Designed miniproteins, single chains, continued (5). Designs and how they scored, part 7

Each design is a single chain, and the fold is of that chain. pLDDT is the mean over its residues in the fold that is shown.

## One batch from the design tools (miniprotein)

Design m16225
Fold by ESMFold2-Fast:
Structure m16225 (fold): chain A 84 residues (1-84)
Amino acid sequence: MVAEARANAEAFVAAVEELLAAGDYDAAVALLRTWREGLAEEFGEAARPAVEALDRAAEAARAGDAEAALEHARRAAEEYVRLV
């Protein structure tokens, strides 16, 4: 289970990184929001650290800060792996 969670988190961060590198910030924000909603639905309050990191990643992406967006997405991935 932890190995699958880590693989899923790594795939998600890679997808966000590709969208940010392509300059597709709107798609990156949409992907971050989709992941946020999924974690909130599945884990509820336990997902709060990951959800807050995803919210910060989306805010950074909306501001055009790809570096900060990717850093927060990676933090969210680590929090998600700790959750499962």
Scores: mean pLDDT 84

Design m16226
Fold by ESMFold2-Fast:
Structure m16226 (fold): chain A 71 residues (1-71)
Amino acid sequence: SELAARLEAFRAQLEAERPALAALLGEEAAERVVRLALEMAEALAAGDLERARALAAEIEEVATAALAAKA
């Protein structure tokens, strides 16, 4: 199915970018962002827009906090 193919492509992109995210955010924050981004994609695929918005907000909080901690 098209949706399953898109989710697999997105997982592959997240895994490819994980080392760059870890260098930017630290390993713990990078892993959390990757996990949350995948959950957000799955929520969007299921039509759960409320959950997708909550996950997007959590990604922003994690990334912002990690960047602030490096400053």
Scores: mean pLDDT 83

Design m16227
Fold by ESMFold2-Fast:
Structure m16227 (fold): chain A 93 residues (1-93)
Amino acid sequence: DAEKIAAEAIEAANAGDKEKAKELLPKLEEYLKKDPENYKGWLALGKVYELLGEYDKALEYYKKAKELAEKKNDTASAERAESLIKKVEKKKK
C-alpha cells in the first residue's frame, strides 16, 4: 500500500530519521510506477523529498501530482500541489 509507505516515510523524515525515510523511497517509487495515476502518492513522495532537503526531486513529484490532479478535475489537490511547488521554489533561493 503506497499510502502506508508514504505515511511511514513522512513520519521518519519529520522525526529526523533520514536513513529510514531514504530506505522507504525506492519502495514507494516502485508502487507509484505500477500505479502512476495515484496523485496522492506522488504528492506524498514530493513531501518526503522536501523534508529531506532534496528540493529538485520534491518539485518533480509535486508537478507530477498537480498534473494528475488537474486531469481528474481535483481542484483542491491541484491547488495544494501548486502551493507546495511555490513553497519549495522559494526555499531554493
Scores: mean pLDDT 82

Design m16228
Fold by ESMFold2-Fast:
Structure m16228 (fold): chain A 83 residues (1-83)
Amino acid sequence: ELKKEAEKLKKETELAIEGLKALLKKHGLIDEETEKVLKEVEELLEEGEKAVKEGKYEEAIELYKEALKKVEDLYKELVKKLS
């Protein structure tokens, strides 16, 4: 069921964002680059939510996957900076 998959991906993405924000806050790593990525992720989540409301679950899934990938990529870069 595409709707259930979209809901699961949204929840996974939201949890990943919470973890990332907690890490950024703890280590004082919020800079212009990280703020830009967080804004892009927020925009993708808004687009995904609109797609879900329109019944476009496949589109929502792709948007949430893109948002999750951006969060994961930023997390990996931050872990590298933290050694």
Scores: mean pLDDT 82

Design m16229
Fold by ESMFold2-Fast:
Parts: structure tokens; sequence; C-alpha cells
Structure m16229 (fold): chain A 58 residues (1-58)
């Protein structure tokens, strides 16, 4: 349905926004060689991906 598609598009848009923010922080951490921060950001990215998968499954 159009409503279900709109909900999925909203979930994708939010995921893109969050992953873009995380990606910028990953670049900064990589330049600074902050490998501990990179691990934290990788976990945050996985959480966003899981939230998106759950939203798309409904």
Amino acid sequence: SAAAQAKREEARRKAIEKLTEIGVEEIKAAVEKDYERLKELEEEAKKVEKELEEALAE
C-alpha cells in the first residue's frame, strides 16, 4: 500500500541521515587514528542497519 511504502521510505531516509553522520565521524576518527572510536562507530552503524531492517520487515 501507499502508506506502507511511505513508512519504508521514511525509515530509509532516517537511516541514510544517521549513517551519513556516522560516516563523517568514522573519517575523522580514521584521520586521527582513533581505532577505539572507530570500533564504537562500527557498532553504532550496525545498530542503525538493524533498526532499518526491523522497520522494513513491518
Scores: mean pLDDT 85

Design m16230
Fold by ESMFold2-Fast:
Structure m16230 (fold): chain A 83 residues (1-83)
Amino acid sequence: NIEEALEKIREILSEYVSEEQAEEAYEEIKRETKRLVEEKKVEPKLALLLASQRVILKLLAQGVISEEQAEELARRIAEAIEK
């Protein structure tokens, strides 16, 4: 269930970044997931995983999270998408 995975991702993000940053990241993940599904015809769960990875790498590049936090965040989000 993509909606349940998205809500879990929002909760996970809130543990690592500020509320404002978590909301911005969440909205970017939603927007990119929609683009991948609608324009690129990617399967929804794979689209969500790819969108999430892109946003995590962006947060790491901006210095918002550490490398260790990025690895843990990526793992937890992947688990939330896969159950």
Scores: mean pLDDT 86

Design m16231
Fold by ESMFold2-Fast:
Structure m16231 (fold): chain A 94 residues (1-94)
Amino acid sequence: MKLELLSLAVYEKTINGKKYYVAAAVYRDEEGKLYLLEVTLDENFNVVSVEIREMTEEEIRKYAEELKKNYTFASGEEQKKAVEILRKILKEKA
């Protein structure tokens, strides 16, 4: 199935006092269906989980709004490391 990358963001999440990074990518297939890929990384950039799920345009909009409101976006080196790991995972699944 051919997937088109539409957006990519990395955000920081704290769970029970531990810091995590989430690399989130939105894809569209040839039928116009949208998918969210989330790669969760620990503070040392070790892969904790990989999730892919189909979402509606409305669900993706709500997700993006909640991320902006509730989480800090990673930048610079942290963003680059998380994005590199996400891209490697995508190549392995392709």
Scores: mean pLDDT 80

Design m16232
Fold by ESMFold2-Fast:
Structure m16232 (fold): chain A 62 residues (1-62)
Amino acid sequence: PETKTFEGTSTLTGEPATATLTIHADGTAKLTLNFSNGSSYVFDQPADAVISSLELLGFTES
């Protein structure tokens, strides 16, 4: 598995957030979004779709 970290401010909420993306060998990815207010969201989606969405929302790979 490959792990990538993204940092940015969510354009949807205005909150600073850190995204941790774990890419599995089958091309699926687990995304964990951690907001500065302590909220956390977890998604299981195709890796390409998640990366494109994070970049579109203004997150940059750290």
Scores: mean pLDDT 70

Design m16233
Fold by ESMFold2-Fast:
Structure m16233 (fold): chain A 99 residues (1-99)
Amino acid sequence: MQEELEELAERIRKRAESFADELKKLGYPDVAELVRKAGELLSEATRKAQTPEELRRIANLDTAFFLLVVGLLIDPSEENIENTKKALEGFIKEVEELL
């Protein structure tokens, strides 16, 4: 389980870094930094998970994070950028509560 959690945590972090790099290329460095930070915190929470309940919560957060970022990459409108920044700030706060 610990080895699997480390692999999952690393996968989450690398995916977030890839998304952040793509957002930066599109000209949105502020959102890119929030995505990178959110991925780093979610990766840390994944490493610290001790129970099946915590793992399920992390899996739900990872799914929400993935869909949020992919949605922005598909439609990077000014409105979606602003809404995504606010959503990521809320996401970061929620993940910090798991640490």
Scores: mean pLDDT 83

Design m16234
Fold by ESMFold2-Fast:
Structure m16234 (fold): chain A 56 residues (1-56)
Amino acid sequence: LTDEQARVVNRAARYALDGKLDEARALIDSAVEKGILTPEQAERVRAAVERIAADA
């Protein structure tokens, strides 16, 4: 992952831990739109974020 991709992933994970799953998803979708994440990478990040939110 690039530094920019890592920042998106870390921020999305923080949103999920705070119970802000909608904000996490919006950030991931924005990152795909901006070309920071590929659709395949975004799918994996969404799965991870949903797991974090479920376990938190």
Scores: mean pLDDT 81

Design m16235
Fold by ESMFold2-Fast:
Structure m16235 (fold): chain A 86 residues (1-86)
Amino acid sequence: MTLVLTYRNLTPEQLQEKLAEAEELRKRGYDVEVRIEGDTLTITVGNVSVELAIGEVLRAIGLELDGYKVEVKIEGDTLTITIDMG
């Protein structure tokens, strides 16, 4: 399956942190594509395991509990998680 992580309204520090997380996934052997548009970061991860997908959903729930606006969507073979950090 494909995982799409979209972070909106990032501070420069949050952007650096999320880019480091994307690089960690790449080092673990995942096919990772990164797109930056202003304060929006989109990370696309190919060939994710069910375990990685569940872990990212749990992380998103944690962010929602911390007060961020989070949207989770499953469409076919794609899991999309959108987090508004502003």
Scores: mean pLDDT 84

Design m16236
Fold by ESMFold2-Fast:
Structure m16236 (fold): chain A 83 residues (1-83)
Amino acid sequence: KLELAYRAARRAVELKEAGEDFGTAVSRIAQELAKETTDPRDILTAVAAAMEALSDAPVVNPGTGTPISPEAREAVERLRAER
């Protein structure tokens, strides 16, 4: 879901600016998302958006090796356009 992905990407940037490392920021966001949704695809898309916001690298689904949905990239591009 684009809104969850956008929120995750923005949260990742906030955590990085607060001094959190990449792994800690991604882990924190994944834990926060698990409280808001039980849909694994929404969680994976939002976590992918957070990772892409921090590293500017494509993320693949860990179970299938395929790229995470284009919604993750769209969320990151939207965040960058606003900054």
Scores: mean pLDDT 69

Design m16237
Fold by ESMFold2-Fast:
Structure m16237 (fold): chain A 61 residues (1-61)
Amino acid sequence: MEEYEKRIEEDPNDGKSWLELGKEYFRQKKYEDALEYFERAKSLGESGAVPLIEMAKDKLA
């Protein structure tokens, strides 16, 4: 978590770091936070965020 937060501070367009932080929030069952981070990762070109966005939305339904 800490490492990816620092990467985002250095390069806020590092979609992989947004994706990994989203996964960490998902592991903690913080699905709203995870969804926000996954959507940011998707906007930065991380196609792997798409199924994770769907999973987070399913948990919030």
Scores: mean pLDDT 80

Design m16238
Fold by ESMFold2-Fast:
Structure m16238 (fold): chain A 122 residues (1-122)
Amino acid sequence: SPEAQALLQEIFDVGAEAAKRLRQLLDEALKLEPGSPEQLQLLIEALDVLLEMLDRLAALMAQLPPEVRETVETVLKILTERFLKTIAKLAGLPEVEIPEDATIEEIKEKVEELKKRIESLL
């Protein structure tokens, strides 16, 4: 439907905006001394971008038909896990994995747990 197409476009736009900001923050983090407070602060900002994206996407995805929503959630989980693994690696922390059956709320909890661990290194 036109409404579903508009929702999917908005979801893709939100995701693309977040991905662009995440790439910028991670590129800047890679220029800094490994484990420095300045690098860790950029990684915290990247996790805040992920949290904002997940909140915005959760509201939009709730309006999608269940089968379409499940497909979008699967892609979102894969992309979020890749960013979390990269951020954890840069912070010198253990790899973060997202369970296949995780809800968006559980994914947010994983992001918040990693953020708390990085904050403990400051």
Scores: mean pLDDT 87

Design m16239
Fold by ESMFold2-Fast:
Structure m16239 (fold): chain A 76 residues (1-76)
Amino acid sequence: SAAEEEARRYLAEAAEALRAGDYETAIRLSQKALELAPPGSLLRAAALLERADAYRAMGDTETARQDEVAAAKELA
């Protein structure tokens, strides 16, 4: 769908921001992807894991763990 394509574009931009060390931008773009991704999808799990990577890079290990658990639940 168009929404899923848009979510994938946001995740690609989030990955670029993460590589550049722009963790706030990576989190915001991952959240936009998460809002567009359907429940129970691999895309939703990917968005949660991308946001978790950004939080972990910033030292927010608690929020990162919550997103990692949420991603696992999407695939259960």
Scores: mean pLDDT 89

Design m16240
Fold by ESMFold2-Fast:
Structure m16240 (fold): chain A 102 residues (1-102)
Amino acid sequence: SPSREEREKKVLERLLKELLELGAISEEEAEELLRDAEDPEKWPEVARRLLELARAEPNLRARALLVQLAGAFARRGGDEELIREAEEEGRRLEEELRRALE
């Protein structure tokens, strides 16, 4: 069976591919995120970049994926402030989705 790290890398690659298909990130940004994701010391910086991308993203599906990835890296990096910021962006997204359905 694939290792946990190999499975996590494939999940990240799939989510980044979906973000590329949605036009939410560039190929260069995806390559930088994949590279930096291999270094645990960079996980807080990855989370910050993903949150910045999410805040600028007009597509709600792409924003949800960016927030989900940001939260995952923030939790793995153990940065309590970034975890809180990702949770706040998730709550704002839920409110926007709720209003879009009404």
Scores: mean pLDDT 84

Design m16241
Fold by ESMFold2-Fast:
Structure m16241 (fold): chain A 80 residues (1-80)
Amino acid sequence: SLLEALREGLEQAEKDLEELKKKTPKDNKKAQEVLKKLEELLERLRKAIEAGDLEAAKKAAEELLRLAREELPELADVLL
């Protein structure tokens, strides 16, 4: 199901976020702001999945994909 796929994606994304937090310098304000946005969107996705709200879960997942496309390339440029 879509919800099950989103749940599996959430679990992997949460693991990836924890690893990224370990590698990201605490004084890199831009990177820290991106991490905070990712945490907030993952929390929204988790709550939507727990509620069985497919539309809310889809919206949160779409916002996560947008953030990853727009902000993670910038983060990569700052870290490289």
Scores: mean pLDDT 76

Design m16242
Fold by ESMFold2-Fast:
Structure m16242 (fold): chain A 80 residues (1-80)
Amino acid sequence: SDAAKLAEIEARVDALLAEMEAAVDAQDFDRLNALLQELQAVMDEAGASLPWEDVQKLMAYVQKRLAEIVAKKEEVLKAA
């Protein structure tokens, strides 16, 4: 069902975003780049599998979280 697929994708997105934040904290930017590629693949699967309204909401959430991760990365680099 669409609801089950949405829940699966949301859980995968949240796990990847949490791992990306951990990678920034560890200053492991090679891992961060690999996780960004995995996130893009999950978002491509979402776009192929979910209604547009769900994809739009998910994209807005991911864009907000990625902006926060980028800001965190810039602060970590300034502190180094």
Scores: mean pLDDT 87

Design m16243
Fold by ESMFold2-Fast:
Structure m16243 (fold): chain A 78 residues (1-78)
Amino acid sequence: SSEVLRVQIETLERMVEEAERLLESDPELAYQLASLTYDQAQEVAEEAEKLGDKELAERAREIAERAEEVRREALERL
């Protein structure tokens, strides 16, 4: 349901925020968390598309893009 996907998206938003915060203190953990968040966000985006919820799909894709950026920055710090 769209409600379940919305809750998942809110959780993923908090996860990517945490990964962003970890970039300075623990880039290895930031990389791991961002990688997990990216994979899950892609899965949620696909599920939202199947339900025809374009707004939720776009939110999930935005989280995936943020997670990809965290992974890139974490690698530069390792």
Scores: mean pLDDT 89

Design m16244
Fold by ESMFold2-Fast:
Structure m16244 (fold): chain A 107 residues (1-107)
Amino acid sequence: SRAAVLAELRDFVHGLIDALERMLSESREELLRTLDGMIEAVELLIERLRAEGAPEDIIRELEEILRLLKEAKRLVEAGDLEGAREKLREAIERLRELARRLEALLA
């Protein structure tokens, strides 16, 4: 059901927030490794949500979060750890807003 898809997405979003908050203290090498896996996980989630007919506004917000994660990776590769952490904080804030929207839809 749509409610089940949204509930699974809510749980994934909370897990992603926790992971990104932990990443704010990681070294450059750790960040590169963790970001690759996280980017892949978000890309696979977007594909699954599109196949399941999830709301387009939710998919678009996840695509924007994915863009921020890819930008963070580029900054880490360039040696700009401060800029990368700024992009991760932006992704966390967008995920927190998405989590609030999902809770409202499930209430």
Scores: mean pLDDT 88

Design m16245
Fold by ESMFold2-Fast:
Structure m16245 (fold): chain A 76 residues (1-76)
Amino acid sequence: MLREIELTLSVPITPAMAAGIEAAARAAGALEVRVDAENRTVRVTVPAENAAAVEAVLKPVAARYGGSVRDLGAAA
């Protein structure tokens, strides 16, 4: 089953930040990474078995940039 995880940040997302976040999430088992720079959010689609690993790589990013990580549940 697929899950959707959302990373929100309090700072603007630069192209370099987006690339780094995408690479880290994919290395942790993410299938899709969607960056919404306007809303300072990143949404990650991940197999349920890899959700904890993806959250673990995103939480330090959220802590660094004054944001949060949320599990949104089943992917649409």
Scores: mean pLDDT 83

Design m16247
Fold by ESMFold2-Fast:
Structure m16247 (fold): chain A 66 residues (1-66)
Amino acid sequence: MREKVIEELRRMAEEAERTGDREKILELAERVAAALLELARENPDQVDVAEVEARVAAELERLRAE
């Protein structure tokens, strides 16, 4: 169900952008992180789970620092 996850994330991203709330952006980032990790774990043959975890962690750190 990766399409449903992507659609939900898109809607959250649009709402965060239009609202302009940094808090919503961070909430969205955490949800994106969780969704990406779940998708990677379900498809370990297609995606390197360790790379996804590292990328997600880096993005979250940047969002909190910036």
Scores: mean pLDDT 71

Design m16248
Fold by ESMFold2-Fast:
Structure m16248 (fold): chain A 77 residues (1-77)
Amino acid sequence: SDKEEIEKIREKFEREFKGALNLLKEKGLLSEEQVKELEKILEETKKKMEKAKSAEEAKKIALEAAGKIQEILKKVL
């Protein structure tokens, strides 16, 4: 079902996001401000995915979030 697929997409996104965030924090590559911005993106993305009507919509939400993350990281790299 779409609901089960959306949940799997959300869980995978959160897992991968938290993993990457922890690695970047460990390496000292993120400012406190960037950490707050990234955590806000995670929270907003999870809320959007919960309201998604299809797995395809949830995937598009994840891709949009990935773009925002890249913009934040581009300022450091």
Scores: mean pLDDT 81

Design m16249
Fold by ESMFold2-Fast:
Structure m16249 (fold): chain A 87 residues (1-87)
Amino acid sequence: MEEKKKKAEEYLQKGIEALLNGDYDTAIEYFNKAIELDPNNADAYTYLGIAYYKRGEKEKAKEYFQKALEIDPNNTVAKGLLAVLES
């Protein structure tokens, strides 16, 4: 429903703000909330991957970038970051 997607976007934005401030744990919590409300949001998985990568968890980052590409194969950020992690 539209309300769930709007709330998911709010959580996505809060997660991005936390990510930019270096609060990776808070970012992960908000991205997970966004995914719970809108599980087909490829960008939320991409940012979740970035947050795990910033925490030094490369394997989890790779899994989330792969999930983003399952949803949107044209997600250039997830594709580029996954390629770097697989090389």
Scores: mean pLDDT 85

Design m16250
Fold by ESMFold2-Fast:
Structure m16250 (fold): chain A 92 residues (1-92)
Amino acid sequence: SDEELIELARKVVELLEKTDPFTALKIMLDAIRESGTEKPPLSLIGPFGLFLSYLASESVDPRKAIDIFLEKSGLTREQLRKIIEKLYEKLS
């Protein structure tokens, strides 16, 4: 569900804020690569960073933040879920 995805993404944001920037970027790129997307990981880092920023600042409704990410990235909701799950696994 979107609620479970949003809760997991918020936990990811908290863990990323506690991680050094070099390690955080490396883990994000690895999670994107492992999600099964055909898109170059670097091309997705900007849209994904913006998505996480929206969740961190609570400036945008989380469900709308998901929709914006999917539109801008061209990824599916399940690919987004896989990125977040992989990222959580690597940061935990």
Scores: mean pLDDT 84

Design m16251
Fold by ESMFold2-Fast:
Order: structure tokens, then C-alpha cells, then sequence
Structure m16251 (fold): chain A 56 residues (1-56)
């Protein structure tokens, strides 16, 4: 559970940084937004694995 929460928090923070950076430096903002999406997908994968283990 904590691992999933940490991954989601990191994804959200990276996304917010990307949004702020995009207004001043679009290239940096796009890179951060891409990283945020990858982190969000990892968080979803961890959440799915956690739920599958909990149900077994």
C-alpha cells in the first residue's frame, strides 16, 4: 500500500512541476509531463499487483 501511495505521489508532483515548467520552458515541461505519465503507469501497475495479492 505505502509503495503505491509513494509512486502516485511522485507522479503527481512530477506532473505539477511539468505544468509549471511548461509555461516557462516547453521542452522541460514536456519532458516532465512524459516522466509523470510513466510514473503514473508504474503506480497503476503496482496498485494492480497489490490488489491481486490481497485478493488471493
Amino acid sequence: LQKVADARGKAERTRMQGGKAENQDKAKGEKLNKEAKELEEEAKKLEKEYLEEKEK
Scores: mean pLDDT 74

Design m16252
Fold by ESMFold2-Fast:
Structure m16252 (fold): chain A 66 residues (1-66)
Amino acid sequence: MEYRLVNTGGATELAAAALTAMGTPGAEVKPIGPNEFRVTFTGSEEQRRAAVEAMSAIPGVEVTEL
């Protein structure tokens, strides 16, 4: 089980990042702040890598390892 913290610059970026995470098999999204959520990955390493890369590509989104 692996975690990522996702911080965003606003609600639009939050929605885009959260939709990307929710579309990933084995990913669970938990809101932890106004523009911040935690993703838990239970799927494959390839799925985790693809999701993190896609979220990090969104302007105003930061993904941090926990």
Scores: mean pLDDT 80

Design m16253
Fold by ESMFold2-Fast:
Structure m16253 (fold): chain A 87 residues (1-87)
Amino acid sequence: SMEDIEKAKAAALATLSKVLSPEDVALVEELLDRIIAGELTVEDARAAAGRLTDPGARTMTAVMVHDILVALGRPEEARRATRALLA
């Protein structure tokens, strides 16, 4: 449900807020909103990767985005987004 998706988003952002900067958390939130909307492009993922500032943030974001997309039944999008985030 949308309620379950929003709750999962809030929990993920709360966890990341303990280890990432507010700026990087905002970038991850933007990516999650695009995923929920079904609008995430490879270019959006690549641009976000270039804007992440914290050490390890790109890897953490890639794992989280991959797992969420797989859980949503979107494994091909997960594979493409992961490649873009880690490039």
Scores: mean pLDDT 79

Design m16254
Fold by ESMFold2-Fast:
Structure m16254 (fold): chain A 114 residues (1-114)
Amino acid sequence: MKEALEAGDYEKAVKLAEEEIKRDPNNSEAYLLLGRAYYKLGDYEKAVEYFEKAIKLNPKNPVAYLLLGRAYYKLGDYEKAIEYFEKAVNIAKQRGDTSLLEEAEKLLEEVKKK
């Protein structure tokens, strides 16, 4: 799954993630991968749908909020992008994830300039 995404084979990443979801429909990571693959394919509406499913299954994963914010930014919904980047910042702070915190704060600065 991750190898296909890293190789740029996004259609293969979609297929592998869908197969994983069929095996375990509660696999939050598989929905994140599916959302990332659709984001790379430029289908930001599907990316939003799958990132929201990932958050529903694991509401404390700051990565899912960061990616959902990026998808809303691509859709031009800057208010929702800000909302989800702020949620990512809050969860990253609570978890001590300094790398994700820095990335989320940088994206917040970028979107607020729009």
Scores: mean pLDDT 84

Design m16255
Fold by ESMFold2-Fast:
Structure m16255 (fold): chain A 63 residues (1-63)
Amino acid sequence: SPTQKLIEEAVQRLRDAYEKTGEEGLKAEIERLEKEAEKLDEKVKAEINIAILTVVEQLKDEA
């Protein structure tokens, strides 16, 4: 589905940002994704925000 693709891309963007530039890159990518999500359907925006929170928690647990 289009929503699933957006979630997969968001997760990959967050992980790539963290691997390349650490916490600062992750923070910047979160801000970009949140801004982009403001233009989306409310349900899709909620799913992206959940994906962001999940990835952030996973990366913190891996540290």
Scores: mean pLDDT 81

Design m16256
Fold by ESMFold2-Fast:
Structure m16256 (fold): chain A 74 residues (1-74)
Amino acid sequence: SSSLLNEFVNAGNKLMKLGQYQSAAEIFEIAAKSAPDDETAAKAYNNLGNAYEKLKQYDKALNAYEQALKLKQK
């Protein structure tokens, strides 16, 4: 079911808008690791990278974006 993961992504996006980037990153990481398919996981990893960029944790952001890219290249 994609419903629960959509709720996690929506919650993460709301936290991003509120500037709560650490909490957003935690939610996006759960979404990425719990994703039922590579496309959903890649989208969650891109959102995770965006959250880490806002936290100025650039090495973690790069790693998240690289995970998303690898999943899209399958």
Scores: mean pLDDT 84

Design m16257
Fold by ESMFold2-Fast:
Structure m16257 (fold): chain A 117 residues (1-117)
Amino acid sequence: GVTLTESGGGTVAAGGSRRLSVKASGFDFSKALLSWQRQAPGEAPVGVASISPDGAARGYSPAVAGRATISRDNAAKTAYLDLRDLVAADTATYFGVASMEDGTVYTGEGTELTVTG
């Protein structure tokens, strides 16, 4: 079946850094636009970063611009979100979203990141 499995969450102090990863299986990852979204408790999911299928185009939300790097390894079927200079507002569940050209969207179950002051 199709899966997206996130990892790299946990608890980190403000000012620290964290790498989040999402591993894909069961579809052609190299053809997917990969986005990272996050959801704070009781809130709707919001976009964080995106990367084109070939890795050439990247986008970032204003909330993380300058503090985040998105990357992908199509051979490994993995994408990464490197977050630095973490603030309390970065506390959320982070999940990968793979968008296919045909309109199919796959979403993982997420990895929880807690930033402590």
Scores: mean pLDDT 91

Design m16258
Fold by ESMFold2-Fast:
Structure m16258 (fold): chain A 64 residues (1-64)
Amino acid sequence: VELARQGLLYASEGNKDKAIELLVKAGLKEEEAKKLVDELIKATEDGDYQRQKELSEKVIELAK
């Protein structure tokens, strides 16, 4: 859970490489991590708070 939260933080800062690395270590597959990080960065740029929340919850669920 903590690694997933750190990965989400790096994604929110636009650090895609570090975000993907931490999410993979948290238990996500690399392909899933890349896709979710890209979507989260876009949602952050768009100011879409609801989508940011939905994507973050999905990451936490996958990263058990």
Scores: mean pLDDT 80

